# Designed miniproteins, single chains, continued (3): the designs that were tried, part 57

Each design is a single chain, and the fold is of that chain. pLDDT is the mean over its residues in the fold that is shown.

## One batch from the design tools (miniprotein)

Design m9947
Fold by ESMFold2-Fast:
Formats: C-alpha cells, structure tokens, sequence
Structure m9947 (fold): chain A 68 residues (1-68)
C-alpha cells in the first residue's frame, strides 16, 4: 500500500547508481523528477530518460510501481 515509499526507494536507487557512474548532477535532477512524479513511475521513467539524454548520462531503469 505504500506506493509512494516504494517509488521513493526506486528513485534513491537510481540516483545512487548515477552517482557511482560519476553523474551527481544528473542524480539530483532524477531526485527532483521523483518528487514531481511521486505516484507515476511511468512518467518518472520517461522524464529520467530525458534528463539522462540531456546530461549524456547512462539510462537508469526505474521499475514500475503499482498505483494506489
């Protein structure tokens, strides 16, 4: 039932992976996108893809989370 908490955990994981790939600025933008699309993992994944493309960072796959 905690879809928001699950999505937050997925966003944090994606941000940590970007930091490990030396893209901390991209990780920060991904966290901001997570706050903006807090219950829509599909929109978050699409926005994350656009952010990664603009920064030349590797794409991070954020798993879909069921909507409440």
Amino acid sequence: MSSLSQLTSRVTGAALRLVSQDHPETALEVIKAGDKYELDSEKLQEETKRIAERHGAPLVDIPLVPKP
Scores: mean pLDDT 67

Design m9948
Fold by ESMFold2-Fast:
Structure m9948 (fold): chain A 74 residues (1-74)
Amino acid sequence: SAEEKRKELQKKIMDLFLKNPRKRFSNRELAEILGVSQSTVSKLLKEIEKRTGIKEGEDFTMDAVEEAVDKVLG
């Protein structure tokens, strides 16, 4: 389903942030890694921010991302 695909993409983004906590990913880099458009990445990042209350990658801490993974996927 579309919701399952969306959760998978969000999980991949969060996994990248967890594995690279000091790296700054551009929307272009995330789009290339995920095989989607930059517009799709922007939408996914905004949805993660809305669900978690934390901003795109730059403001993510490991603790906040762990909480976000549970909140988004639980």
Scores: mean pLDDT 68

Design m9949
Fold by ESMFold2-Fast:
Structure m9949 (fold): chain A 96 residues (1-96)
Amino acid sequence: SAKLEEAKKELEELMDRYGFSPELKDILMEEFEKQASEFGVDTALRYTKLLIETLVEIMQTYGVSSDQIAAALRELKRNNEPLTLSNLKEQLEKLG
């Protein structure tokens, strides 16, 4: 739908503005498309934007790189764990 394409464009522009790595952008776009398929575009867009802003805050506060975030999210996906802030923080502690 036009709404899905506009949401994807908005997310890509937001992630580019924050300097997210290609790997992190791919992970977050895949998660967005999955959430949009299950819960609808509006819910997925709100969720993914909040997640992006939260990741920016984590990177700035804890000095974690975009690549380290991508590595942590990949391990959560590999272990079939939800991509939540709580799980991400725990996984980052294990990696660094």
Scores: mean pLDDT 84

Design m9950
Fold by ESMFold2-Fast:
Structure m9950 (fold): chain A 87 residues (1-87)
Amino acid sequence: MMEKLLELFRESVEEALIEAGVDEETARRLAELLAEGLRLLSEGREPSEELVKEIKELAEEIGEEKLEEAAKKAVEILLPKVEELLK
């Protein structure tokens, strides 16, 4: 279940970033890093300083406005998929 949930999260974040106007490569990379961070936290492990730094750098490149739009879209995309998974 965790692997499927992390996959849905990564896919939803990537899709949301692309819809918000982020480049496909940047969107994919940030989604992968965020999913990896969540995986580590779910296992009781701390994300590395390098992982956190790369996430911050990509977030700064994307900008606050696009990130806010992407966050809203990601929730809208992910929530129905999680609901379907729990059925």
Scores: mean pLDDT 82

Design m9951
Fold by ESMFold2-Fast:
Structure m9951 (fold): chain A 98 residues (1-98)
Amino acid sequence: SNFEKRLAEMEKEIEWIRKEVEEILNDPNATEYQKKLAKKALELVERAEKLLEEVKKLIEEKAPEEEIKKKLKEAMLEVIHASATVVLLRMLKTIDKK
């Protein structure tokens, strides 16, 4: 149950990051640098999604808990990196505000 809860939390975070990225990419006032960072955040969540699919397979196959935890941590790091990139984007948008 702890793994399913962690997966659900990460999927919600990924959904939030995707919405933030889409807003930046569709903003006519976004700088090229902001768009580049948004694309980087998107790449990071795509890697996280692939890792989460691997985690789901390990759970289904009843793999050792240590192996599931290792793969889940890898996915979490990608989500954290993507989330941090979105926070940086929001800060830059505040500084670059005309």
Scores: mean pLDDT 83

Design m9952
Fold by ESMFold2-Fast:
Structure m9952 (fold): chain A 68 residues (1-68)
Amino acid sequence: SLEVALQAVRNLADLLRRTSPAFQPMADRLEAVLEEAQKLAEEGDIDTAYRLVNDAFDEGIAFVEASA
């Protein structure tokens, strides 16, 4: 569900924010995507919101893997 996808990105942003100040820009980017996805969902564009959130999650995970 979109709710689960949104929560996954929120959890990732929170984890990054708690881990290191160096990860702050990525956490900020994920939070910005969450705000945009929320607006799209409110406008009825659930499919675009879903894609945006999934793409952001993949980007965040790739960032973590590259930083390990």
Scores: mean pLDDT 85

Design m9953
Fold by ESMFold2-Fast:
Structure m9953 (fold): chain A 85 residues (1-85)
Amino acid sequence: MLEEEKRRLRERAIEAARNRDVDAAIAEIRRLRELGATGEELSAVGEEMAKALAPGDPARVELAPVLREAIEEARAAAEALAAAL
């Protein structure tokens, strides 16, 4: 089911961030967006990633723009759908 796949991707993204594997975390964020993750769901993943990383960790700087772009794209897609209804 789609919800189960999104849950697995979220868990992988958070684990990749915890292991400081930025490339893997970025790949999982992109897959979540492809599966229709909402801006709120992506924000929640970002919050969990932030908790997994120490303050000032360079991985936070690398992941922040990717998450921001994914969240904005998800919100734009939701707004476009709402405008079409």
Scores: mean pLDDT 79

Design m9954
Fold by ESMFold2-Fast:
Structure m9954 (fold): chain A 86 residues (1-86)
Amino acid sequence: AAKEAALAAADRLEALLRRIAAAGAATPEEREEALRLAGELQAALAAALSDEELLALADTQPLVNHATPEQLIAGVEALKALVEAS
């Protein structure tokens, strides 16, 4: 349940980021939605992963708002792989 929720949140964020990357620019509404979905993913990861797994994630946080959409997509894919392996 917790891992499924984290993967579902990651899928939603990834879909939005892919749409933004394809368009070449984010609208203000898409930026707000990306931040909201990133927060949901962060909360879901905290519920799904151990403290050790969360600490390992700290240096690879792809949800920092200065990253490019392509970097964020790659980071979300890495997070999904980590959750599936956990």
Scores: mean pLDDT 71

Design m9955
Fold by ESMFold2-Fast:
Structure m9955 (fold): chain A 88 residues (1-88)
Amino acid sequence: DNLKKAAIELSEKLAELAKKGYENGELSEETLKKVEALLEKAKKSKDAKEVQLYAYEAMELILENGSEKTQEEVQKLLKENVKKLTEL
């Protein structure tokens, strides 16, 4: 399903963004581990809405704990995801 695929892609991009933030000293290891755990839950879920909720939790963790630059990248992903959902 296109909706589930878009939600998983968002979750994967959020995990990649968190990893890059951690490598650049812009995000804590604790936050990275939590985001990666949410991605694993998203990949195991068969419900598109549940995957979206995991992506939302990951996004909030990065926004609350990341640098301003990391927060800007999350906002870009959110706008891209909303556009994909509106086109479905």
Scores: mean pLDDT 78

Design m9956
Fold by ESMFold2-Fast:
Order: structure tokens, then sequence, then C-alpha cells
Structure m9956 (fold): chain A 83 residues (1-83)
């Protein structure tokens, strides 16, 4: 339970940071968001939270059509760099 609560909280934080970066500069924000998720996914402590946070980011970004495109681009780039 404690681990699940921590992963949920960290996922929400990663989602919020990603959204803020995309809102500041869509192209540069997408690249920075991708790098942030890659770093988190490679970290044993944050890997689960990063995957959940990326899913939450994609869902939240769907509410804004312009942001959705860049959020999806960031997620694809992060997945490709982690593999």
Amino acid sequence: KEKEEKNEANAEILKAKGLALLEDDKEKGAELTAKGFVAAMKDKEYAEAAKLGMEKLLEEAKKNKELAKYAEKAAEKAKKEVE
C-alpha cells in the first residue's frame, strides 16, 4: 500500500511537470519531457511511477488537442530511448 501510494504520488508529479514543460514550449517541452521520463524509467525507484505518469500525461493532454500531439510525441520518444 505505501509503495502504491508513493508510485501514485510520484506519477502525478511527473505528469504535472510534463504538462508544464509542454505548455511552456511545445517542441522543446516535448523533448525535455521525454528526457525526464527516460531518466525516471531507468531509475529503479521511479520506473513504475514514470510509466504510470506517462499514461496519466497522455490522458490529461487529450483534453487539449494541441498538447495531445506533443505529449504523444514525448511518450514515443521516451519509450524508444528506454528500449
Scores: mean pLDDT 79

Design m9957
Fold by ESMFold2-Fast:
Structure m9957 (fold): chain A 95 residues (1-95)
Amino acid sequence: SISERLERALEELEELDPEFAEELRRAREEGTPDVDLLIAALIRLYALYKVKGDEEKAKEYKEELEELAERYGLDLEGLYKAVEAEVLRLKNPGA
């Protein structure tokens, strides 16, 4: 289920980016749909693993984003642009 997958993504984010995990948990409490939260979580996880050079984990999250884009009719190009923006932000947080 989307809710179970979101919980696993939030647990992983708590280890890698605890501030962002807290932001997503707050958005969930405020009524943001689990699908939207999962997309945001997967974008951040994909960007984090790309920055770390973990090619296998990055590939797994890329494939999950592509699957969600197909299932929910999302703009895949827009999702990739969001990932690249996050990669740039993570590499240059004070720029």
Scores: mean pLDDT 84

Design m9958
Fold by ESMFold2-Fast:
Structure m9958 (fold): chain A 62 residues (1-62)
Amino acid sequence: PLTREQALAVVEAARAGASGAEIAERMRALGADVTVAQGQAVVDLARAGVSPEELAAQLTGL
């Protein structure tokens, strides 16, 4: 499962311009079972202004 630190790093990558597919691959490499659509949702939420802490909390334990 993703740690909070790993989840925050994923959120920072999304904010830095990583694609949904890149976010999904990164999360899978960290042991999360996620789809490309879920990776895109992370990118969309990060760009919509959800706080990095709030979004990381949602990803922690995936």
Scores: mean pLDDT 84

Design m9959
Fold by ESMFold2-Fast:
Structure m9959 (fold): chain A 90 residues (1-90)
Amino acid sequence: MATPEEVLRFEMEMGAKLLGMNTSILSAQKENAPQSQLDKLYELREKIQKIMDEALALREKDPHPERRTLEELKEEVDKLWAEFKKILAS
């Protein structure tokens, strides 16, 4: 089972990524990025937000979730974050 500290670290890492995404989207908007690019950035941000919401809901049901469950959620977030960065670079 994951420790409370491991769960808190994961939540903080996700929060930092979401904050970084918001900052990047604002910068892209100021630089008049194409609407198609902005739409994709918003879509990826929403997907990460949904994973965050799912992680919070999981913790409410089970305060000691399995480490495997947290690792799977982290891998999903990392993949979405990498895709977000690729779209920013295009």
Scores: mean pLDDT 78

Design m9960
Fold by ESMFold2-Fast:
Structure m9960 (fold): chain A 78 residues (1-78)
Amino acid sequence: AEAELREAVRALAEAASAEVPVSDEDVERMVARVRGLAEKASLEQLRAAGEAAVADAKDPRVAEAARAVYEAAIRLAE
């Protein structure tokens, strides 16, 4: 669950920030933010946010990584 979220967040950050190196600290900060959102949001809100993020992504790699992050967040919220 948490390890899956961390890996998904790292993949998303690397796909979205190809020109800027992603640090371990940046990944942990993003994982903490996603955990905070999962605690406050309903499963329906997380699913809707994930679908919106995937639809808004122009790069298929970013879309797939975003989907993995929201799937991991939903599993963590359950």
Scores: mean pLDDT 74

Design m9961
Fold by ESMFold2-Fast:
Structure m9961 (fold): chain A 59 residues (1-59)
Amino acid sequence: SPKEEFEARLARLTDPRLKQLAEEYLKSADWAEKTFSPEYAEGIYELGLEELDRLEAER
């Protein structure tokens, strides 16, 4: 699932900036799961994964 992929990705991050960004997405996804739905939270995890891929590709 996007959540599992995101958690696995976060565990492998060594860059403090990317880790901070990932933690912000994690907080947003947790809020969305509680406020709207688990499906909405999965969308936030997918966006977080896409942004992490983009930023890592720029290095």
Scores: mean pLDDT 80

Design m9962
Fold by ESMFold2-Fast:
Structure m9962 (fold): chain A 95 residues (1-95)
Amino acid sequence: MLSKEELLERIDELEERIKELEPLDPDLSKKLREAVEFAKKLLEQGNYELAQEVIDQTEIIVNLAEQALKNNNGGLYGQARQLADGLVDWLKELE
């Protein structure tokens, strides 16, 4: 299991990548930031396993969005947006 410090480092890396997406897609970036904030809340609650799962899912979406932009693939970018919507909906159900 990753330490709280290692998970926070992964969050910091994701926040920088999300920041780069913000001027291109503020709506996607907002949803990804909501997921990152939820992961931080889980870490403060001591739920490191669920925090890691949220971080992993957020990273998958960021990777997909970055690859879609690199390849100029609007369909793949649309999939990244749909996955982000699903992630936010899932997190609301976990409350």
Scores: mean pLDDT 85

Design m9963
Fold by ESMFold2-Fast:
Structure m9963 (fold): chain A 61 residues (1-61)
Amino acid sequence: VEEKAKELAERTGLSEEKVLQLIKTMASLSGRGQELLAQIAEHDSGLDKEELLELAKEVQK
């Protein structure tokens, strides 16, 4: 998760900590909440929605 978060941060110009915090927040939500946050992050920050959802699921394991 940390490696992929770093990759996303490098791609978007965001800090690694901000990307990790977003993923952890998504992982704490229901599937519906995860999808909504991922859509917002994609629109606002250019992060890939599918990659964010995938990473949130990895954290939930």
Scores: mean pLDDT 76

Design m9964
Fold by ESMFold2-Fast:
Structure m9964 (fold): chain A 85 residues (1-85)
Amino acid sequence: SRGTELVQRLRALLSPAMRAELDALDERGAKEGLSDEEVKARIQAIIDRHAATDPATAAEIRALLAEIEELRREQLEEAKKKEEL
């Protein structure tokens, strides 16, 4: 699926250090009950920090995250429409 392809591309662009920080954030988010908005803000902060070392890869990661977010928005809208039927 397009979602799987985008996630695979995203993971391929992530450095091991960035992956570790994102995995730690996912664990903390689940444990501490962080909102989606708080998690997104922290993800952007992690990317911004790594952008100082590799701005081109950081830009590609941001673009892929935007595409994934848009796809999730489309899926949520379609799911809501199916629930109304």
Scores: mean pLDDT 76

Design m9965
Fold by ESMFold2-Fast:
Structure m9965 (fold): chain A 98 residues (1-98)
Amino acid sequence: SKRVEEIEAFNKKLEESEEEEREELIKERVVELAIELAKQLAAADPRLTEEDLEELIEKIKEIYEKSVKEGVKVEELAKKIEEAIEEFLKRLGIEPPP
């Protein structure tokens, strides 16, 4: 029974790790796409300075790190990043793309 319990515990950890690993890879992809979008916006609009771009990228990374720590799902992470980009653009007087 002890060996069966050890196998079950390992399988549970593996299943949890696989789900977390999959979720994490998708979250990393969302962050990479958000950073790419931020860079494209900075290239298109001179109101978004190099310093503003750096601040926005740091904020996106902070949201990601917090989402990993708090176990936030990809859909909620994407929404938080979208809201952060929108608020940042509004602060600079730039309308977010439709």
Scores: mean pLDDT 76

Design m9966
Fold by ESMFold2-Fast:
Structure m9966 (fold): chain A 87 residues (1-87)
Amino acid sequence: AEEAAKALVEAGMRVMEKAVEQGRPETGTGAALIGVGGAFSLDVLGDAKSAVNDGRSLLDIAKELGDEEGVKAAEKGIKLAEEELKK
């Protein structure tokens, strides 16, 4: 859970950086909040399903931005959250 939560925060931060770099700070703020929200859902609420959904939202934003590193980070967060869902 803790590793998956950290991966979701990292994904949100990476996507935020790319959005800010592209002059889209509102999209960047949204990405950071989604990453933190996914981590909170998983680590505090034990809700791996919501964490997977938040990770998928980050993946969609990263793809829209052309953020290859953000895509990789979001995919890692999704995989780790899916492993928590199986427990």
Scores: mean pLDDT 82

Design m9967
Fold by ESMFold2-Fast:
Structure m9967 (fold): chain A 67 residues (1-67)
Amino acid sequence: SGIEQLQRALGLPVDGVADGDTVDRIGTRLHLLGFPVEGRTEARLDERVRAALERYAAAHGLTLGPF
């Protein structure tokens, strides 16, 4: 799945789960990799993480759907 590919690409544990903790962990990793998530601890963290994920996926030729 897309989430498993992203977890592997970001060097995170690959569990295929897309819960809030996973989204937050991905956002933190993206920030460290140079794809910052603006206001990652604020409301709407999921939407901001999604935007950063789309940028990262485009840069690396990854598909986000169905995640």
Scores: mean pLDDT 64

Design m9968
Fold by ESMFold2-Fast:
Structure m9968 (fold): chain A 69 residues (1-69)
Amino acid sequence: VLELTDEQIDFLIDRLAERSGLSREEVEEIIRESKSVEELAERLGLSVEELLNLGINEYVLEALRKKLS
């Protein structure tokens, strides 16, 4: 079980918002709705490679969704 701190979650959401040009609220909604890294990338207008380079894999995405639910 992967546990992320609130600080780690805030950092990742801020990075995604900066990279995508979306608000933090829009990024949080997209994370909650996305079922895969591929879907997250498509909805954010980023590549899967960009997400993986930020450290966002399927396990991190699952942990983010769990924390934002």
Scores: mean pLDDT 82

Design m9969
Fold by ESMFold2-Fast:
Structure m9969 (fold): chain A 93 residues (1-93)
Amino acid sequence: VTVKAEKAGNKVTIEARGPGLTQGGVDAAANALEASGGTVTKRRIEGDRAIVEATGPNITPEGVRRAVQALIASGATEVHVRAPSDEVAKAVE
């Protein structure tokens, strides 16, 4: 599994690719971000791609790590994280 993370924008965006991705995996990732204090603004699957977006200053590195692990558990082979802070981004490397 390949995980890339970068500091960008004003929200957490997690994009995942994999042939086994499910809506359940996307929902689990969204729930992890919400449990960490985020407000999920997008959760969707298009073919082999899943996107989860969340806003909020209280999203934790652990919340993002849990979200990435949920997507990997559901069949993601590639995950790309964009986050407004280096600390949050580095948590998934």
Scores: mean pLDDT 79

Design m9970
Fold by ESMFold2-Fast:
Structure m9970 (fold): chain A 114 residues (1-114)
Amino acid sequence: EREELEEKARKLLEEIRKLLVEIEENKETNKELAEELKEEAKKKIEELKELLIKLDPEKKEEIEKFKELLLALFNGELVKKALELAKKAGIDVTEEEVEEDVKELIKKLKEKVA
């Protein structure tokens, strides 16, 4: 049922947020654990993508882009990916501005989990 799929997607998104917080807390002190958590996050992101496409097949392209951005975030490539997209769109932003936006996003996600 749609309601059950929506609840499962919400739970997966919350689990992904918690993994992001744990990866950030461990990335400098325990690199092996951070890499293991990153692989777990990748699996949950793929499952979330499949559920979101089932809920709204017309938004498949948008959901695929969302997945790519989440994967870039967990790979530490979100700043690079955001800069590439901004440059392609003719938007003049600095690496420092994008890094600050990413830090603010991570802070907000951490506050929502706590």
Scores: mean pLDDT 71

Design m9971
Fold by ESMFold2-Fast:
Formats: structure tokens, C-alpha cells, sequence
Structure m9971 (fold): chain A 64 residues (1-64)
């Protein structure tokens, strides 16, 4: 599902932030993803992923 795709991409971004030593950012993003996923909030989850991509220069594929 789109929700599952976005959560996987978001957790991939969290892993990248951890590798970069951005632990506070990783923890924040992880918590936001977890909350959005538990609420089936695809829009919020997508926003979190895109915001993370923009802020940290991460490129995450967005297949349609």
C-alpha cells in the first residue's frame, strides 16, 4: 500500500540520519513516522518523508 511504501522510505531516512550522527533528528522523525503510521495518516507520513528529504538532502524514490 502507499502507507507501507511511505513508512519503509521514512525508516530508511531514519537509518541514514543515524549513520550521519544526527541522532536527535533521527529520533524525532522515527516518532513522527510511528505516530502517522499508527493513525493511517498517509498525508502526514508523506509530508514527514518529503520534509526529511528536503532538510537533509536525501533522495528517496517516489514510485507512482
Amino acid sequence: SRLDQQVRRGYHAVGQLQRMGRYDDARRVFNQIRDAYSNNDVGRLSDIVRDTERRFGLTIPDPR
Scores: mean pLDDT 79

Design m9972
Fold by ESMFold2-Fast:
Structure m9972 (fold): chain A 69 residues (1-69)
Amino acid sequence: SSMLKRRIESVNRYRDYTLDEIEKVQRLIEEMRRNGSSQSKIDSLERSLRMLQRNKDLLDQVKQELEKQ
């Protein structure tokens, strides 16, 4: 149905946004490690990265369930 397609499209957009944010945070962590930035700041970014990765996994589960319909 068109409603189901719209839901899948919305999940895909949010997933793409989340993947882009993961990539940005990963690059920032690597740059901060390379230039000797504070460990506390790196730890904060790593916690943010773990939350983004969890959100991505949840979005993948939602997408799989929608695609079964």
Scores: mean pLDDT 86

Design m9973
Fold by ESMFold2-Fast:
Structure m9973 (fold): chain A 101 residues (1-101)
Amino acid sequence: SIEDEIEELVKRAEEIYKTLGNFIRSLIDQLRNAQDMAQFKEVLERLYLFAYFEYTSTGNLQTVKEILALAVWAARQREDVLGPKATEIALEVAISFLRVY
């Protein structure tokens, strides 16, 4: 399932993060340091748009899956500050994207 694919990538998130370009790592770092839910959602939307442009430019669905899984990973790390809803929103965004594209 899509959820199982995301969970597999989340387990490898630290290694995937190291392979990414500076721009996408900056967005992931902004998610990991979000002060509140409004900032988290704004950065998540920016990451979503980047993933969409990456997919439409390259056709590389694997890179998109990796980017979205890292958003879930970042949300889980920030859950103690933002609450469990951050992880729920990140998962919903990832599943929604991968279901329609």
Scores: mean pLDDT 85

Design m9974
Fold by ESMFold2-Fast:
Structure m9974 (fold): chain A 74 residues (1-74)
Amino acid sequence: SLEQELAELALKAIEEGKSAEEIENLVLRYLIEHQADFTDPKIRATVKVIAEALKLLKEGRTEEAKELLKRLLE
């Protein structure tokens, strides 16, 4: 699903040492390239979870950020 693809994209970027800003830009580009419906509640919920994970990453809480993203993969 798009949700799982976004979570994998963000997780890989964290493992590669990318900043929260770089990851945000990657996620936004991916959503645009895949013509994501921003009115879809599932996409909106996924974006909110990713935003929360990026906030944790900015605070140096990398393991918690990764764990939050893994919940999207189940």
Scores: mean pLDDT 82

Design m9975
Fold by ESMFold2-Fast:
Formats: structure tokens, C-alpha cells, sequence
Structure m9975 (fold): chain A 61 residues (1-61)
């Protein structure tokens, strides 16, 4: 990975917001900025949550 100075700044802001337990709204703003700067789709979580997957597994096994 070769982050640009701008990408590093956004990553730093994200880390600081998380560390400060920033509001969800503030966190979403930083994430939006990060996605724009990266220009790449962050790998999304599966359509189903881990809880849903685990529940399905327990029900079947």
C-alpha cells in the first residue's frame, strides 16, 4: 500500500475520531472523505451480519 499524503491525513483523522469516540455522524463524515480519497470501494461487510451467519450455523448444526 502506498498512501498519498492526503490519504494518510484522512486515515489519521479517522483514527483520532475513533479514539475520541466521536459521534456516528462525525465518523461517517470521515469515512465518506476516506472513500473519496481512496477512490476504491472498501470491501463491504457481507450482506448478513456475523450474528446472522452464526445463528444460521447453530440452527443447522
Amino acid sequence: MDPTPEQQRVLDALAEAGRRSASPEEMNRVLDRLREVLGVETEPAPDVSYGELERRRIAEG
Scores: mean pLDDT 64

Design m9976
Fold by ESMFold2-Fast:
Structure m9976 (fold): chain A 86 residues (1-86)
Amino acid sequence: SELEKAYQEAAELAKEILEEAKKKGEEALKKAEEMIKKAEERARAAVEEARKKNPEASDEELQLLGLETAIRELKEAKKELEEEFK
């Protein structure tokens, strides 16, 4: 399912970010943890906003939107960490 694929992609991205950051040192790991937390917060905010603006959206659509938002934020986090901790 699309929901399962999005969940797996988000989980794999978060794992990759943490594993790479751990190899770069404690400061990189701290920043990675903060960026993952921010991605989760942005995903939750996106779902809340979507619920208010589109009351006809299904639970599956809202969950998928949240995961897609998290994936987008995690991809940006990975790029920033790779640029800062080369």
Scores: mean pLDDT 85

Design m9977
Fold by ESMFold2-Fast:
Structure m9977 (fold): chain A 60 residues (1-60)
Amino acid sequence: MEEILEKLREDLEKAKAEGKERMYHAFQLAIRRLERGEEMTEEQYEQLKKAAENADKILE
């Protein structure tokens, strides 16, 4: 859990720096859910990351 949270925070900061708004919001939501005690696996993290990256590519 903690390791995934740290990865999400890093991805959030990177998305913000790169101006990838859709990716930023996806990671922000995931972080808030984990902070509320929801669980996320490494596989779910990778799926989220791919989906967020694809969303930003389509909208750019």
Scores: mean pLDDT 75

Design m9978
Fold by ESMFold2-Fast:
Structure m9978 (fold): chain A 93 residues (1-93)
Amino acid sequence: KVYDLMSFALIPLDLPEEEQKEVREEIEKVIEKSKAKVADKIKTKAKGKEVEILLLVRPTNKKPDEIKKNVRKVLEEAGIEQEGIDWIVEKVK
């Protein structure tokens, strides 16, 4: 199945557990409102800090190469480290 990246959500893993829980609850509200689905959960680094990325997707007729370009652009704009971006992009096939 082919999915396009609608958005992504970042959870900073350097925050206290209580604050991480509040971030997760806000993300769940966004998912429910947008009717998006969580395709994957990825641990990586943004600006030298550990983060968990939730990829929010919707069904699409776009080819994998177009999706890879979209994903790379969105993650680069968010300041995700290149190693994390490359690992995520490799999962789009």
Scores: mean pLDDT 66

Design m9979
Fold by ESMFold2-Fast:
Structure m9979 (fold): chain A 60 residues (1-60)
Amino acid sequence: SHMERLERLRREINELKKRIDELVDQYYANLDNPEKSAELVEEIRELSRELAALLREVRA
């Protein structure tokens, strides 16, 4: 159903937000490690793009 789909999307959005927040915390913990910081930035960017796509789908 439409409602079940929206509830699934909201759960996925909340889980992505939590994962991004955890990666941001790891990024600030690893500022002295340029290789690890770069990997974390790329992962944050990828998940942020996924979050943006889900947010567009919810607002459609």
Scores: mean pLDDT 86

Design m9980
Fold by ESMFold2-Fast:
Structure m9980 (fold): chain A 81 residues (1-81)
Amino acid sequence: SANAEENRRLVEETIAWLEEKRAASTDGGVRVFLDWVIEELRRYAEEHEESVSAEEVRKRLEAVKQVVDDVIAEAEARRAA
């Protein structure tokens, strides 16, 4: 369906963003965390693509990106200490 296609596209774009963040990271803990987030998003897309609106998927992905940015910033702060 159009809803499933849009949701899949949104998740795939977010996974690509996460893979770029992972490739740029030198921190092992950040890489493990990002691997986990990528796997969770793949599972979410498979289980929920038809049942959730694109608007709700966008909101959830924005929240995920915020958590990822916070985790990366915290890891960078710990390395600077």
Scores: mean pLDDT 82

Design m9981
Fold by ESMFold2-Fast:
Structure m9981 (fold): chain A 88 residues (1-88)
Amino acid sequence: AAERLIEEGAAALGRLSPEVRAKLGEMIRKAAEEGRLPREEGLALADAISAGDVEAAREALRRLAGNPEALRYVTGLLVAAAELEAAR
């Protein structure tokens, strides 16, 4: 289950434009700073997303596997962003 979510999130990131990556990275960073996500893992993921670094994002998502709700939430955001961008 976790492995599939990690792969889906990483694949979705690869489909995002630089503008959407920057905005989504800022949103995830804010969520981590506000305690809605594990802070260390969330900040690492936000940086990876903003940079478009799929490998770093995969590692950050793997570290979130200990929190299944956070992993589902972030993967859902990445997939939704990719789907919304594809529809434009």
Scores: mean pLDDT 84

